# Designs tried in a protein design run: designed miniproteins, single chains, continued (2). Part 112

Each design is a single chain, and the fold is of that chain. pLDDT is the mean over its residues in the fold that is shown.

## One batch from the design tools (miniprotein)

Design m7886
Fold by ESMFold2-Fast:
Structure m7886 (fold): chain A 95 residues (1-95)
Amino acid sequence: GVEEILEQLAIKIAEKEGKELTEEVLKEIRERSRRLAEETLAQMRELGVPQELIDALERAESEEEFREALIDLAAALTGAPREEIEALLERALKS
């Protein structure tokens, strides 16, 4: 789900920043990831995002499934073609 993907990303960022992954740091990452996931999903509901797209994000078990659901969400919110959203995401990740 969203919480698990955010936790994994936060751990990778902490490792790149040279932070020691102590039990306290991991606990803080988990708590922040949970809070961010809850806030993000609540915001999506407030913005009128279809429940089907929110459910797809919550059901994502892999980074690939989450990325796919996120692209579909961004395309729905912006009205842009899916291929254009994918290209923008790829560019952002390479910067």
Scores: mean pLDDT 76

Design m7887
Fold by ESMFold2-Fast:
Structure m7887 (fold): chain A 77 residues (1-77)
Amino acid sequence: SSRRGRILRAYSEAVERLDAGDEEGALRALDRLREEVRGVPEAERHVELAKQRVRQGDWEGARRHLTLAVGHGLRSL
């Protein structure tokens, strides 16, 4: 699978867990996304911010940072 495909798959998994309100599942999916965007500092930063928002129950903030992380990750390709 291409790196683009892996990033988009990790993104889809994270969105599914956030939509389900599954905190533990969302954090695991975000950790997987972090692996796929490793070496892209802005993407890594936004994954960590998304995880922080998940822990705070801020699902809207988590989605915003998830979207930014994926955007930076895809732009690096």
Scores: mean pLDDT 89

Design m7888
Fold by ESMFold2-Fast:
Structure m7888 (fold): chain A 78 residues (1-78)
Amino acid sequence: SMAQELAETAARGAAANAVGKAIASGTSGRVVFRSETPRARGEAVLEGDKVRAVGRYGDAEAVVEMTAEEARDAALNA
C-alpha cells in the first residue's frame, strides 16, 4: 500500500541521515537518528557496519536493515 511505501521511505531516510550524521561528525561509534513529523516518523541506529531503521506513516510501520555502505550511498545521493 502507499502507506507502507511511505513508512519504508521514512525508514530509509532515517538510515541515510544516521550515516550522514556519522560522516559529518567523523564518528565511527554508535549513532542514533530520530525524526518525527505529524505524518511520518523515522528512527535509525548505526552500529559498526550495520544500520537498522524503523519508519512509520499513519498506521503503517516498516523495518529496514542495510549495511552502512548501502546507507552511505543513499546519504551521498540524496
Scores: mean pLDDT 78

Design m7889
Fold by ESMFold2-Fast:
Structure m7889 (fold): chain A 76 residues (1-76)
Amino acid sequence: LIETAQQELNDFKKSGEKYLSYMREELQKEVASHAPEQRPLVERDAKNTLAVIDKEIEEMLSELEKKIQEQIQRAQ
């Protein structure tokens, strides 16, 4: 069912956004726990980690959306 598949995609997207938000908060706490002179290095690592996670989530969403579109096309 198309509506069910689209709802699943929307739920996954929301879960991904919550996960990224959670990771951002945790990494900011990690940065804050370090001495001021070390923060730029930890912050760079945190940004890199978030970029990797964001990319993985976007790739998964893209694949899922692609599969849903293919299902719609093949059902016609």
Scores: mean pLDDT 77

Design m7890
Fold by ESMFold2-Fast:
Structure m7890 (fold): chain A 81 residues (1-81)
Amino acid sequence: FVEKLKALLEALAKRSEAEGTPRGKEIAALARQAVDALDAGDYRTAADLAVQAGKLLHPELVTDEEAEEGRRLLEELLRAS
Protein backbone atom coordinates (compact mmCIF):
# COMPACT_ATOMS: atom_id res chain seq x y z
CA PHE A 1 0.00 0.00 0.00
CA VAL A 2 2.75 2.51 0.97
CA GLU A 3 4.54 1.96 -2.40
CA LYS A 4 1.30 2.46 -4.36
CA LEU A 5 0.54 5.66 -2.43
CA LYS A 6 4.08 6.94 -3.15
CA ALA A 7 3.58 6.25 -6.88
CA LEU A 8 0.26 8.14 -6.85
CA LEU A 9 1.77 11.11 -4.97
CA GLU A 10 4.75 11.24 -7.38
CA ALA A 11 2.34 11.18 -10.36
CA LEU A 12 0.26 13.96 -8.72
CA ALA A 13 3.41 16.07 -8.18
CA LYS A 14 4.49 15.67 -11.83
CA ARG A 15 1.01 16.51 -13.16
CA SER A 16 0.62 19.50 -10.82
CA GLU A 17 4.01 20.97 -11.83
CA ALA A 18 2.96 20.66 -15.49
CA GLU A 19 0.06 23.08 -14.78
CA GLY A 20 2.60 25.90 -14.31
CA THR A 21 0.33 27.62 -11.74
CA PRO A 22 1.09 28.67 -8.13
CA ARG A 23 -1.57 26.16 -7.01
CA GLY A 24 0.09 23.40 -9.03
CA LYS A 25 3.48 24.20 -7.48
CA GLU A 26 2.01 24.09 -3.96
CA ILE A 27 0.25 20.75 -4.63
CA ALA A 28 3.48 19.31 -6.08
CA ALA A 29 5.48 20.48 -3.04
CA LEU A 30 2.95 18.94 -0.61
CA ALA A 31 2.89 15.66 -2.56
CA ARG A 32 6.71 15.44 -2.54
CA GLN A 33 6.88 16.27 1.17
CA ALA A 34 4.31 13.49 1.76
CA VAL A 35 6.58 11.03 -0.11
CA ASP A 36 9.54 12.14 2.04
CA ALA A 37 7.44 11.61 5.19
CA LEU A 38 6.46 8.10 3.98
CA ASP A 39 10.14 7.28 3.42
CA ALA A 40 10.88 8.46 6.98
CA GLY A 41 8.03 6.33 8.41
CA ASP A 42 6.22 9.48 9.60
CA TYR A 43 2.74 8.34 8.63
CA ARG A 44 0.95 11.12 10.55
CA THR A 45 2.78 13.83 8.59
CA ALA A 46 2.48 11.88 5.31
CA ALA A 47 -1.32 11.54 5.74
CA ASP A 48 -1.73 15.23 6.64
CA LEU A 49 0.33 16.42 3.64
CA ALA A 50 -1.41 14.05 1.20
CA VAL A 51 -4.86 15.21 2.34
CA GLN A 52 -3.77 18.88 2.12
CA ALA A 53 -2.65 18.26 -1.49
CA GLY A 54 -6.01 16.64 -2.29
CA LYS A 55 -7.94 19.53 -0.73
CA LEU A 56 -5.98 22.06 -2.82
CA LEU A 57 -6.61 19.97 -5.95
CA HIS A 58 -10.40 19.87 -5.32
CA PRO A 59 -11.41 22.30 -2.52
CA GLU A 60 -15.03 22.11 -3.76
CA LEU A 61 -15.12 18.34 -3.07
CA VAL A 62 -13.32 18.20 0.30
CA THR A 63 -14.58 20.02 3.40
CA ASP A 64 -12.38 20.69 6.47
CA GLU A 65 -14.20 17.91 8.35
CA GLU A 66 -13.73 15.43 5.48
CA ALA A 67 -10.03 16.39 5.28
CA GLU A 68 -9.48 15.63 8.99
CA GLU A 69 -11.39 12.30 8.71
CA GLY A 70 -9.44 11.39 5.56
CA ARG A 71 -6.15 12.13 7.32
CA ARG A 72 -7.02 9.85 10.25
CA LEU A 73 -8.15 7.00 7.98
CA LEU A 74 -5.07 7.31 5.76
CA GLU A 75 -2.75 7.32 8.81
CA GLU A 76 -4.45 4.12 10.07
CA LEU A 77 -4.09 2.44 6.64
CA LEU A 78 -0.39 3.38 6.45
CA ARG A 79 0.29 2.05 9.97
CA ALA A 80 -1.49 -1.22 9.06
CA SER A 81 0.62 -1.68 5.89
Scores: mean pLDDT 78

Design m7891
Fold by ESMFold2-Fast:
Structure m7891 (fold): chain A 88 residues (1-88)
Amino acid sequence: VPSAEELLRRLYEIMAKELGIPVSVLENRPDDYKLSEEEKKAAARALSKIFGIPEDEALANIENAGGTVGGLKSIVTVLAQALDARAR
């Protein structure tokens, strides 16, 4: 089962490809950085692709977590832990 760090990197790679920016730009953003509407949508698609949740549910989770980089990292950690628990 991939680690939370590995899954977060996959998320950033998918987002970077969709947004047309380097993955390092996403990795270097502070936790309090407010995601734009395009970035939230890209993150929701990436979460849907990685975790198999509906895109609209992923978007709602991002918004409920404050729409920040820190909120997105928290979502990835929780979903990664749920995947690991199911694999055991």
Scores: mean pLDDT 82

Design m7892
Fold by ESMFold2-Fast:
Structure m7892 (fold): chain A 98 residues (1-98)
Amino acid sequence: STPEQEKIVEYRLLMTDIAEFDMIINGVPREEAQRRFEELEKRIESFSDEELEELRERLEELLAKDHPAAKEQREILDELEEAREKVKKKKEEEEKLR
């Protein structure tokens, strides 16, 4: 695997964790759900803007070479960026209610 493919796998796993967490929030005790959400927030925060920008540049290069996986990988990155923004908005809304 290339370093770019390894980064994409990490982002895909993070998206899977986000989806799993949504299921947990709907089905587990509030205290446990809150703990898992805080762990997920820390993981999302570990992905720097520089790392996301670097990955986007690599995907653009792969798209220019007509690589069949590049479109799927770009969609995963877009979903990750949207998920990060949703987590940030939810955190800001919780702080506002405290």
Scores: mean pLDDT 61

Design m7893
Fold by ESMFold2-Fast:
Structure m7893 (fold): chain A 90 residues (1-90)
Amino acid sequence: MTPAQLITAAMYLGMRHGDEGGRALGEVARILGLPELSPDEARHLDAGFALAQEAKKAKVSEEQLKAARDKLIATAVALGYDRKAVEDFL
């Protein structure tokens, strides 16, 4: 699991679930110490791709990765996704 994978998964939630999914992208980026996107920017694919590229360069702790993953899983489950499927994807 990498910061870039977490950002990509959060972008997918934003694309599928609008503001609720876009909030997940902002929170995951914040936990990983990446530049924050506004909720509106988080809905744009180009901004998400730029953030994923920054995530590839990110030096993050195991605690940050776990916190970001846990936040993403919790948001996906709240949106109706199966917990195991989300955990297996991440």
Scores: mean pLDDT 76

Design m7894
Fold by ESMFold2-Fast:
Formats: sequence, C-alpha cells, structure tokens
Structure m7894 (fold): chain A 67 residues (1-67)
Amino acid sequence: MSSDELWDRIAGELAAQLRAAGKTDEAARFESRVRELHTKVKNGDEAARQELHDLLREAGEEVARLQ
C-alpha cells in the first residue's frame, strides 16, 4: 500500500471511531481536512505532509481517550 493509500485507510478508521463515539460532525470535519491536506501533499507541499501526519496522530490520541 502506498503512503497515500495507508493515510486514507487510517483516516477512514479514525473517522469511523469518532462516529461510533457520537462525534459525527467532528468525523466529517476531520475527513474533509485529511482530504485537503492529502491533495496538497500529492502536489508536493512539504508542510502539508507534516500537518497531515500530525493531524492523524492527534485524531488517534483523541479516539484512544474516547474509547
């Protein structure tokens, strides 16, 4: 799986966990932000790559706290 495919998969799993916790609006905003950053990364935006990585990490930590 490419990095892009892996990030999309992780983002989808995190969004599903947010929805399971009743955070549907947060899940939608998170997925939208991931798509925007992912597009910028594909266009060579180095800063967007770091921001996407940080966003996925933060979302993972949030999901872990919600359990």
Scores: mean pLDDT 79

Design m7895
Fold by ESMFold2-Fast:
Structure m7895 (fold): chain A 100 residues (1-100)
Amino acid sequence: HMKELVERAKELVDRLKEAIDAGAPKETIKSLLGEIVDVLVELSRLAKNPKIIELTDKAIRLVLQAINEIDKASEEEAMEIARKTVDEVQKLLDEISKLL
């Protein structure tokens, strides 16, 4: 069910926020971002509404870009990238939720 996938993505974003606040290693942050991508990919596969597909694809792109940037970044830079990505993905998930 698409609504359950969106709630799961939001729960993973909250866990990512907790990890960032706790100063988790960048490998932990990358792992959580990867789990978010997996949920968003499943959501994109089930979605038939073009607006939901567009928003979901945008979120996937942002998270994949963040993973790539974090991989090349220092621990401190990775935290900044993760915080910015969390804020942007959260906004997209809120928009998707309103369409469900």
Scores: mean pLDDT 88

Design m7896
Fold by ESMFold2-Fast:
Structure m7896 (fold): chain A 89 residues (1-89)
Amino acid sequence: MIDYSKVIEDIKRFIEEYEKVHGPLPPETELSQAFRDFLLKKANGNPENFYKAFLAAYGFEVRMLGEEHLPEALYGIKLAVEEIEKNLK
């Protein structure tokens, strides 16, 4: 069983490290909204499913969509993390 706070911390750290190297994430786009909705739907309130969906989305961006769309995908992931964190408190 995975702790929600640990999953959120790991994802936030990954995004912060990315922003430190590449600068702040771009404004919200249709692609970022699609990634947010995909992650929230796959998670269905389960932290283990959320983490697995995050890893799958990251792998898909790197392999299939290329690095050009990675910042938009990361913004969508950030939005999904924020929604889940809000519901934990």
Scores: mean pLDDT 68

Design m7897
Fold by ESMFold2-Fast:
Structure m7897 (fold): chain A 64 residues (1-64)
Amino acid sequence: SMEEQIEQLKRELERRVEEVRKQAQEYLANNPNADPLQHAHRLLARISEEVDAYVARVRELQAQ
């Protein structure tokens, strides 16, 4: 069903966001002089891109 497909897309988004967070954490661990505020802003932008892609896929599915 469409509802099950949306739930699957949500789980994919959650996995992608977790991977982005892991990469961000590893970057900070390897770059102790990095600005944590600028890094947080970059992380937010990357997560926002993933959320926007999820919304676009859901809307495309609902238009069918």
Scores: mean pLDDT 87

Design m7898
Fold by ESMFold2-Fast:
Structure m7898 (fold): chain A 83 residues (1-83)
Amino acid sequence: MHDKILQAVGLEFRAIAHRVEGDLEGAEEDLRKALEILEEIDPNSLDVATLYRQLGRVYREQGKEEEAQRLFERAREIEKKSK
C-alpha cells in the first residue's frame, strides 16, 4: 500500500515537471496513472480529488474546457463527501 502511494506521488511530481515544460500529454498520462493507483486505494480520498483538479488544469491548458469542467466537478464531489 505505501509503495503504491509513493509511486502515485512520484507520478504526480513527474506530471508537474512535464506541465512546466509544456508537455501536456506527458502530464496527462502521469496524472491518469497516479489517479488509477489512488482510486484503487480510496476513490473518495482528498488525494484523488487533488489529482482530478490537476488533471482538469492540464485538460484546460490543452483547450479541453468541457472535459476539464467534468474533472473539477468530480473533485468537488469528492471534497464534499470527505469533509
Scores: mean pLDDT 83

Design m7899
Fold by ESMFold2-Fast:
Structure m7899 (fold): chain A 92 residues (1-92)
Amino acid sequence: SKELEREAAIRAAALGVLAVAYEEDARLGEIDPEFAERLARALREIVRLLNAKRYAEAAELARRAAEEFREKDPVMAELFEEVARLAEEVAA
C-alpha cells in the first residue's frame, strides 16, 4: 500500500509536467487548442486528487477522461486508463 502510494505520487508529478506541456500547446498551438486545454484541465484535476489522496475520485475522473479523449488521442486515453488502474489499486 505505501509502495503504491509512492508510485501514485510519482505518477502525479509526471502528469503535472504533461499538463504544463498541453497548457503551452493550447496557448501556442494553432490546431485544436480547446482540445489541448481540456486535456490539461483533466490532467491538473487528476494530479490534484492524487496529491490529496482522493484515489477513488482520481480513478473515476481518469476513466472518464480516457473515454472522452480516446477518439482524438488514443495514447493519452491509454495513459488515463493506467492512472485509473493504479488509483483503484491504491484505494483498495
Scores: mean pLDDT 86

Design m7900
Fold by ESMFold2-Fast:
Structure m7900 (fold): chain A 112 residues (1-112)
Amino acid sequence: GALVARARALLAEARELIKKAKELIEKGDIEGALKELEKAVELALEAARLAFRAKDLELLEEAIEVLEEALKLLKEILEKHKTPEVEAALRRAEEALGIAEILLGVLKIELS
């Protein structure tokens, strides 16, 4: 339905932002990479919420995979760039993943 289509579009955009962030990291543009990753986290969390409303378990799991990828990149950035901005971005990504995992747990109970 419309919710699934919107969630898929948001995940496609989030994946492109993650790809751009990887390129920016390679170029040493950490500020640019953080901006792209923060946007990807916001889009992936919105996709998770839409997937939950649509009761689409697989789509919610796909949103969680995108959040986990963004988190891994933020942890890699933090290892070399221990700044308050990176720490804040990492905390926001961890919170977003936590919310998505709660939604996944609830949906699994509803579908059982």
Scores: mean pLDDT 92

Design m7901
Fold by ESMFold2-Fast:
Structure m7901 (fold): chain A 106 residues (1-106)
Amino acid sequence: MVETLEMAAIIYGNSGDAEKAIEAIKLLEELGVKPSPLVYGSALKGAVKAGDARKALEIVKRAIKDGIDLSKIPNIKDLLAEAAKIAEKQGDKKTAEELRKLLESL
């Protein structure tokens, strides 16, 4: 059951459905399960693919709250940099600044 939710989050993330990936992560958290760095990486990739910088920031903040080592997330630096660029293009300076600050902390 838990493994099915992790796989669902990865599949949704890889397809660009960051919202459903986050829903699967929330269900894992409700079951008392810490999602893996790969699950967060796939969800973050989905948000970037969808052009949703705010969702990308939400995913990263959830990973931090869950005690995930961000350095273990695949391509984290590239994903954070791309999300920050998306936020800047959209005029969301606050989201861009928070994403850049997270990138600098790595």
Scores: mean pLDDT 83

Design m7902
Fold by ESMFold2-Fast:
Structure m7902 (fold): chain A 76 residues (1-76)
Amino acid sequence: SELREKLLAGEEFTTSDPNDILEAKDLGRELGRPLIITSDQGKTYVLDATGDSKAVAQKILEIVKENSKFKIRLAE
């Protein structure tokens, strides 16, 4: 996956597909690393994918409802 390769290389992945946020969340959970999601509107979100699954899902839904394009990277 290009998303997986870019995130593991410490690069940002740009997408308008909410399914890419779900893939990135699964990778963040696998690695125990938070995601940084930045919208084209300049909003930045920190998503701890290792948290409670309901809380993580609700946060993703909120991000997707408010924004149409996303830049995703792994936090340190």
Scores: mean pLDDT 82

Design m7903
Fold by ESMFold2-Fast:
Structure m7903 (fold): chain A 89 residues (1-89)
Amino acid sequence: GRERLEQLKAEARELIREAQRGLEEHSNDSDIQSLLQSALRAAEEALRLIEEMLRSGDFSPEKILEVEILLGVAQLALAVAKLIIEKEK
């Protein structure tokens, strides 16, 4: 329950930091920017849901799954952005 949400919260915050750093480093690449913005939005929505769940005490499996899906989307978008960056070097 709560311990899992705190772990997911830490993961969401790290994904937000990585996406923000990437956006600062790649301001002129529209494709990389779009992927990093998608990662940021997904991770920020996951963090919002986690904070809502922690406030309400609603640790339903469905809401935890929704958070995990959003974090997965953020991770995938970041991975694709990193792959494009590596191929352009």
Scores: mean pLDDT 85

Design m7904
Fold by ESMFold2-Fast:
Structure m7904 (fold): chain A 80 residues (1-80)
Amino acid sequence: SKEELLKEAYEHLDKLLEEAKKKLPEEDYKAFEEDIEHMRKVLEEAAKTRSLEEFREIVEHVLEVAEDKLKRLLEKKKLE
């Protein structure tokens, strides 16, 4: 169901935020937290307006973007 997909997506985003909080400087964490909050709003609207298949694709894309953003911030920290 869309509700189960949304719940799983939120749990995944929460885990990324926990990792970011532990590993990133405060400024980078705040930027990432704002991005994740925006992604949650995108997922909520998609759940209301999109078909189940479209919603699944949006969830997959959003989670990939979130993971990539965290990875880039972690790589940036390693270079500083």
Scores: mean pLDDT 83

Design m7905
Fold by ESMFold2-Fast:
Structure m7905 (fold): chain A 61 residues (1-61)
Amino acid sequence: SKEEELIAKRIELAKLREELLAENDLEKTMEALLEKLREIGYEQDAIDVLEKRLKEYLKKK
């Protein structure tokens, strides 16, 4: 179902978050994350919002 797909996508995002914490190159991890989200089938608008938040996070760091 569509709801099950959204839950699965959230689980994948949680795993990517853990990988981000282990990765020294945050910019490389950000690009890999965005590419993976496109492959999983996230809408481009949602990916754009996530990219903006990740860039803000990296700038604030």
Scores: mean pLDDT 71

Design m7906
Fold by ESMFold2-Fast:
Structure m7906 (fold): chain A 63 residues (1-63)
Amino acid sequence: SAEEEALELLKKEGGASEETARKALEYLKQRRGSHAGTLLILRGGASAETASKVVKKAMELLE
C-alpha cells in the first residue's frame, strides 16, 4: 500500500525508528508535512535537507 511504502521510505531514507516513522506518517496523513519533518530532525537525527526531501516523497506517495 502507499502507507507501507511511505513508512519504509521514512525508515530507510529518513533514518527514523519504527516508532518515529509511524508518528511522522500520522502527521503526513493529516497533511502536516512540517510536523513530520520536525520529528525526523528531532527524533530521527535527519538533517533539515534530508527531512524535507523524504517528507516530500512520502507526501507524493500518499496522494
Scores: mean pLDDT 83

Design m7907
Fold by ESMFold2-Fast:
Structure m7907 (fold): chain A 50 residues (1-50)
Amino acid sequence: MYKVGDKFETLFEDIESLAKQLGISVTDLAGVGAREVDGKLIVTLEIVSL
């Protein structure tokens, strides 16, 4: 089970899919980092609420 403070990396385009997979709202995730790799934006998201 995940908890507040857990971090995940995903493609920017996949943020909603990640939230759905975790069973939470996109608003429960905060962007804490980002990098571009081969023209794709990879974001690091942290669970800030449950």
Scores: mean pLDDT 82

Design m7908
Fold by ESMFold2-Fast:
Structure m7908 (fold): chain A 76 residues (1-76)
Amino acid sequence: SVEELRKILEAARLVQEGKEVESEEMRKYAERAKELLADPEGLARLTAELLKMTFTEVPDEEIDATLAATLAALAP
């Protein structure tokens, strides 16, 4: 599920850039990413928080950097 969330965030970035997602697996993540894009700031923050709780081995800075990059990609 944590890996799935990371894939959804990556798909959200591709969708925002207007790129087509080729693989069927990534298309499913893109569809879910569209739901996140409806409220990207709130949902992205909640996702990052859940990742920090789930993955104690991953530095909080790395998760925060991923969130920041995703939000920057969603905003001009």
Scores: mean pLDDT 66

Design m7909
Fold by ESMFold2-Fast:
Structure m7909 (fold): chain A 56 residues (1-56)
Amino acid sequence: MMSPQEVAREIGRKLRAIGDALEALLRERRGEEPPALSPEEQAEKARMEAKLAALE
């Protein structure tokens, strides 16, 4: 089972990926070239796009 510290590290990692994904998404929407993303960052970007589409 994961320790609380391991869970906290995973959450921190996800929060960074979310921030990078949001920046890339905003750049794409402005017609700018997005920065290179890791697979984890790309997954978070896709989730954000899906959530934004649901809010429209």
Scores: mean pLDDT 73

Design m7910
Fold by ESMFold2-Fast:
Structure m7910 (fold): chain A 69 residues (1-69)
Amino acid sequence: MSVDEAAARLTEIGRRYRAGELSEEEAGEEMQRLALEAGLDPATAKRVRDLAVAGRLDGAGSYLLSQLA
């Protein structure tokens, strides 16, 4: 998965969350799955989820993109 593809999917997750289509937990789970699909290790993917569930969705997205280099 490219950084551009990950960024586009993060944008869609954020849109669905703001529209009330996803809870914080569901958004965190989607972001964790995205991190794993992007080739990030399970501990990094869990960190992305934990940030999102803590209400730090923008921070979780930025962290995920930074780990993809």
Scores: mean pLDDT 85

Design m7911
Fold by ESMFold2-Fast:
Structure m7911 (fold): chain A 108 residues (1-108)
Amino acid sequence: AAAPPPDPRRGDTVLEVDMTRLSDEEFEELRRQLREVLLSNPGRRLLVVLTTTTEEARRKARELERVLREAAAEAGNTLEIRVTDGPPEEAARRAAELLAEAEARAAA
């Protein structure tokens, strides 16, 4: 399913990722793509909501946060990362709530 691209005119980007469902290859590709987005768009605001339901997913989320914060510092971006955990159904609900709150703040 193709989500519409984030509106670049608003100066921010919101991204939700289920870390529990990512393979190691998909995780590496996501890390690379997000780093490139930050470095190519200096001064932009990026919110990332990471859903983690396993210890492995939490480990990947910490590594992703580290890499993205380094890239954001280098490019002068504003980066906010929200991590949610729990069983898949509860984690998905909390991720959706955090995403809605972030979009509401971005619109304020």
Scores: mean pLDDT 71

Design m7912
Fold by ESMFold2-Fast:
Structure m7912 (fold): chain A 86 residues (1-86)
Amino acid sequence: SLIEAVEKIFERLKELMPDNPYIDELKELAIQFLQDPSATPVQVTAASIRLAGTEFEVELLVKQGRFDEANAVLREEIAFLKELLA
């Protein structure tokens, strides 16, 4: 299921940056969007692909010690999902 795939993404993000509040906020927004009955299958698929890309980019930045840039990527994805939910 998409919810299961998204949960696994956030498990990985929490392993990379435990106690990061942006990860918790992003998870809440992502689950809210996936449970939104007005969201189309194409929108849900696109958002899920984008979220996987965000996870990959954050992991790469964290491995390079670029935590401020990783937080910026998380904040950008939070802003994107907030706009979709508005």
Scores: mean pLDDT 83

Design m7913
Fold by ESMFold2-Fast:
Structure m7913 (fold): chain A 55 residues (1-55)
Amino acid sequence: DEAIERADRGGAAAAVGAGPEVGAELGQKGSKHALEGDTEAAERYAEEGFRAGAA
């Protein structure tokens, strides 16, 4: 799976590159939580974006 190979090379940036659609969606959710002052939820959405691209 190309996503796994990209994640192995560059971590979070590579994972987002492997799954840009998922990364963008989770980024939007993170922004919403950040605007509401929920920085922990925003951080969790960023981490989920990395996992989705890497898995």
Scores: mean pLDDT 58

Design m7914
Fold by ESMFold2-Fast:
Order: structure tokens, then sequence, then C-alpha cells
Structure m7914 (fold): chain A 96 residues (1-96)
């Protein structure tokens, strides 16, 4: 299911962050964001859209920090992005 795929990508992003692999974390979060977008469209819940919008904003902040060479700020933003997707996943599971 899309929820199972999203959960796997979130787990992979956490493992990448734990390993210090910021590029790997960003790749997994990009895939997770795509899956979350599909789920939000399918379930059509305003709180899911709010979480997805926050995730997109935090993802842009992470990319900007990484491009500027600020790995500490990038890591913090990526950690926040994972937390937002975990909250999204929990809400989506309740709505399905």
Amino acid sequence: SLLEQLEREIEAAREALKAGDLEGAMRHLMRAGYLAGQIAYELNDPELYELLQEFERVGREAAAAYAAGDEEAAREHLRRAVELLEKFLELAKKLK
C-alpha cells in the first residue's frame, strides 16, 4: 500500500540521518513527500494538507542550508521533516 511505502521511506530517511548521510536522507524524503502527496489527494483531509505544506517548507529550508554548507542546520531541518511525515503517517492511518 501507499502507507506501507511511505513508512519504509520514512524509516530509510531516519537511518540515513543516523549514519550522517544527508544526501541519502534527502532522497528518501523526496520519495516520501511524493507518496504523502498521493495519500493527501486520495484522503482529501485538510490536516494532511497542512502537514504536507509544513513538510515542503522545511524541506526547502533543509535544501537551502545544505547548499550553503550548513550541515548542522540541514540535519535539524531534515529531522523536523521526518517528524512531520511521521505525524502525517499516523493521521493517514486513522483516516483510512
Scores: mean pLDDT 90

Design m7915
Fold by ESMFold2-Fast:
Formats: structure tokens, C-alpha cells, sequence
Structure m7915 (fold): chain A 90 residues (1-90)
């Protein structure tokens, strides 16, 4: 179904953001883009949105420790995800 597909996409983006951060060579904008896309897909999976948002926050914290220069961008991506998930509740 559409919600399970959105959940799978969100998880894929979360994993990719983490892998890119751990590579040490990936562009910061690409890491942040994947985390933003995870938030967009989480908003499309309302019964999983809270769980996905927690995963996004956990990976954002990990990315901030692994690539400190990405911290402002991933913090903005987390706030973006929170807004989208809240808006999608109606």
C-alpha cells in the first residue's frame, strides 16, 4: 500500500544519509537532502510517522557527531520533518 511504500522510502533515505555521513567524503548538501526526503516520506506514512521521526532525530544526532559541519543542516531537516508530520495529522 502507499503508506508502507512511503515508510520504506523514508527508511531508505535515513540509511543513505547515515552511510553518506560515515563515508567522510560525501557532500553535506546530499546528506541533508536525504534527511529532508526522509521527513517528506514520513509525513506520507501517518501510522508510522512518530517512529520514523524518532529515527530521523537519532540519525541526525549521529550525523552531527560524525560530520559536525553538517549539524546546522541536519537540525533544520529535523525541524522540517517535525512540521511536515504535524501538518499531515489532519
Amino acid sequence: NAEELARARAVGHIIEAENLAKSGTADIDEIVKHLREAGEDAAKAPSHAEELLKQIEEVADLISKTRPEAAPGVKDAVEYAKKLVEEAKK
Scores: mean pLDDT 87

Design m7916
Fold by ESMFold2-Fast:
Structure m7916 (fold): chain A 91 residues (1-91)
Amino acid sequence: KEREIEELAERAGEAARRLALELGFSEEEAEAIAEAAREQALAWAEYAKTLPKETIEEIERLAERFLAETELSEAERELLRALLETIRLGA
């Protein structure tokens, strides 16, 4: 479970790095953004441990609806899905 969360956090970092580069940030800035996204994913996983299962399910429903109704880039969608999966496994 911990290893799976770590892998998802790394995927979130990779997606954030790609998004930052698409937006014209430097490679150094993209690396900092990727690391921040990875740390945020891990923090969200820890926070999810304190939430009821019903709350996690509600967050998942709202996020899936947001993804369906909002026009996002592929990198933005990958980042959001990785963060959501990290939260779900952290719970």
Scores: mean pLDDT 76

Design m7917
Fold by ESMFold2-Fast:
Structure m7917 (fold): chain A 94 residues (1-94)
Amino acid sequence: SLAPLPKVKWNNPEDIGLSKEQADELTGIFQEKTQEIMEKVNAGELSAEEAKEEMEKLIEEVKKKAEEMNLSDDAFSAVTTYAESMKKELEELI
């Protein structure tokens, strides 16, 4: 059965220097790409090892988008840490 996808949430994005729109955009990228990876895993199109590689690429895409947003160092660090934490949880589901 397909496990429910973990949801990326920001309790107060403004507290870490993110606008709500920036937080929503980063969350959207993560959710959409994670869904694609999980659908391919369930279809047998990706092995667990290949899915982990795709998760690494997703983290790089999120970091690149955060860099394009001209975030503060604290906001960028928070986004990166959260993305890496979510990746670890997803790898345990694969």
Scores: mean pLDDT 72

Design m7918
Fold by ESMFold2-Fast:
Structure m7918 (fold): chain A 75 residues (1-75)
Amino acid sequence: AQELQDLQAYVRQRFAALTSGRATFEASAVQLLVQLVGTDLRKLEGELVKLALYVQDNGKTTVTEEDVRAVVTPA
């Protein structure tokens, strides 16, 4: 669905802004994040901030499904 594609684009763009382009998502990790959190943009923003801090603290440049499972609270 176009709406789901737009959400995935939003997630990638916002995460790039939060990490100053220093980290990216694996495709499966973006899909899992949207699956766990849903379509609440405020909740997505909060989870993206947590993931940005997590990758910064751990010296990571890519968010994996394992990272999403470790950090993100399911809706």
Scores: mean pLDDT 80

Design m7919
Fold by ESMFold2-Fast:
Structure m7919 (fold): chain A 73 residues (1-73)
Amino acid sequence: SKEELALKGLDALVEAGLLERVDGKYRLAHPGGYPFAVHVLKESGLSLEEQKALIEKHVYTEEDAARLKAMLE
């Protein structure tokens, strides 16, 4: 699915040290991770609504979620 492809892209950012896994969710480990996470979501083929829903479901902190959603514009 497009969601599975997006999550695979986010997992690659975890391996790169830009994100980390916390309680089964993603958290920013490096501020440079924001534009890469946004790129993964935009390239996934998910709609804007689906991208925002994935952020709400899978991002650990409200701060990271709000920043990512703002950058999707």
Scores: mean pLDDT 86

Design m7920
Fold by ESMFold2-Fast:
Structure m7920 (fold): chain A 90 residues (1-90)
Amino acid sequence: LSKEEAERLIEEALRAGREGAEEFRRGKEALAEGNVLEGTGLLLRAIGLATQALLLARKAREFLTEEQKEEIARLAAEAGLDEEKAREFL
């Protein structure tokens, strides 16, 4: 894995993590408003995005800074995964 490829994977991981966190927030809001189908769909998508972020980051793990690792784990947690397990996975 080249440094350039790793940097692209890390950027993709951060993007997926941020998108997942946002969709999880929207899903919780939709559920609170009684929009069960929309809310459930958003939560499932958020978990998928968080999983994608962790897999991309793990592929580039040799190039991850401690700060990037913490940020990706935090974003995965905001998207419905366990932060401690996400950090352990990376």
Scores: mean pLDDT 89

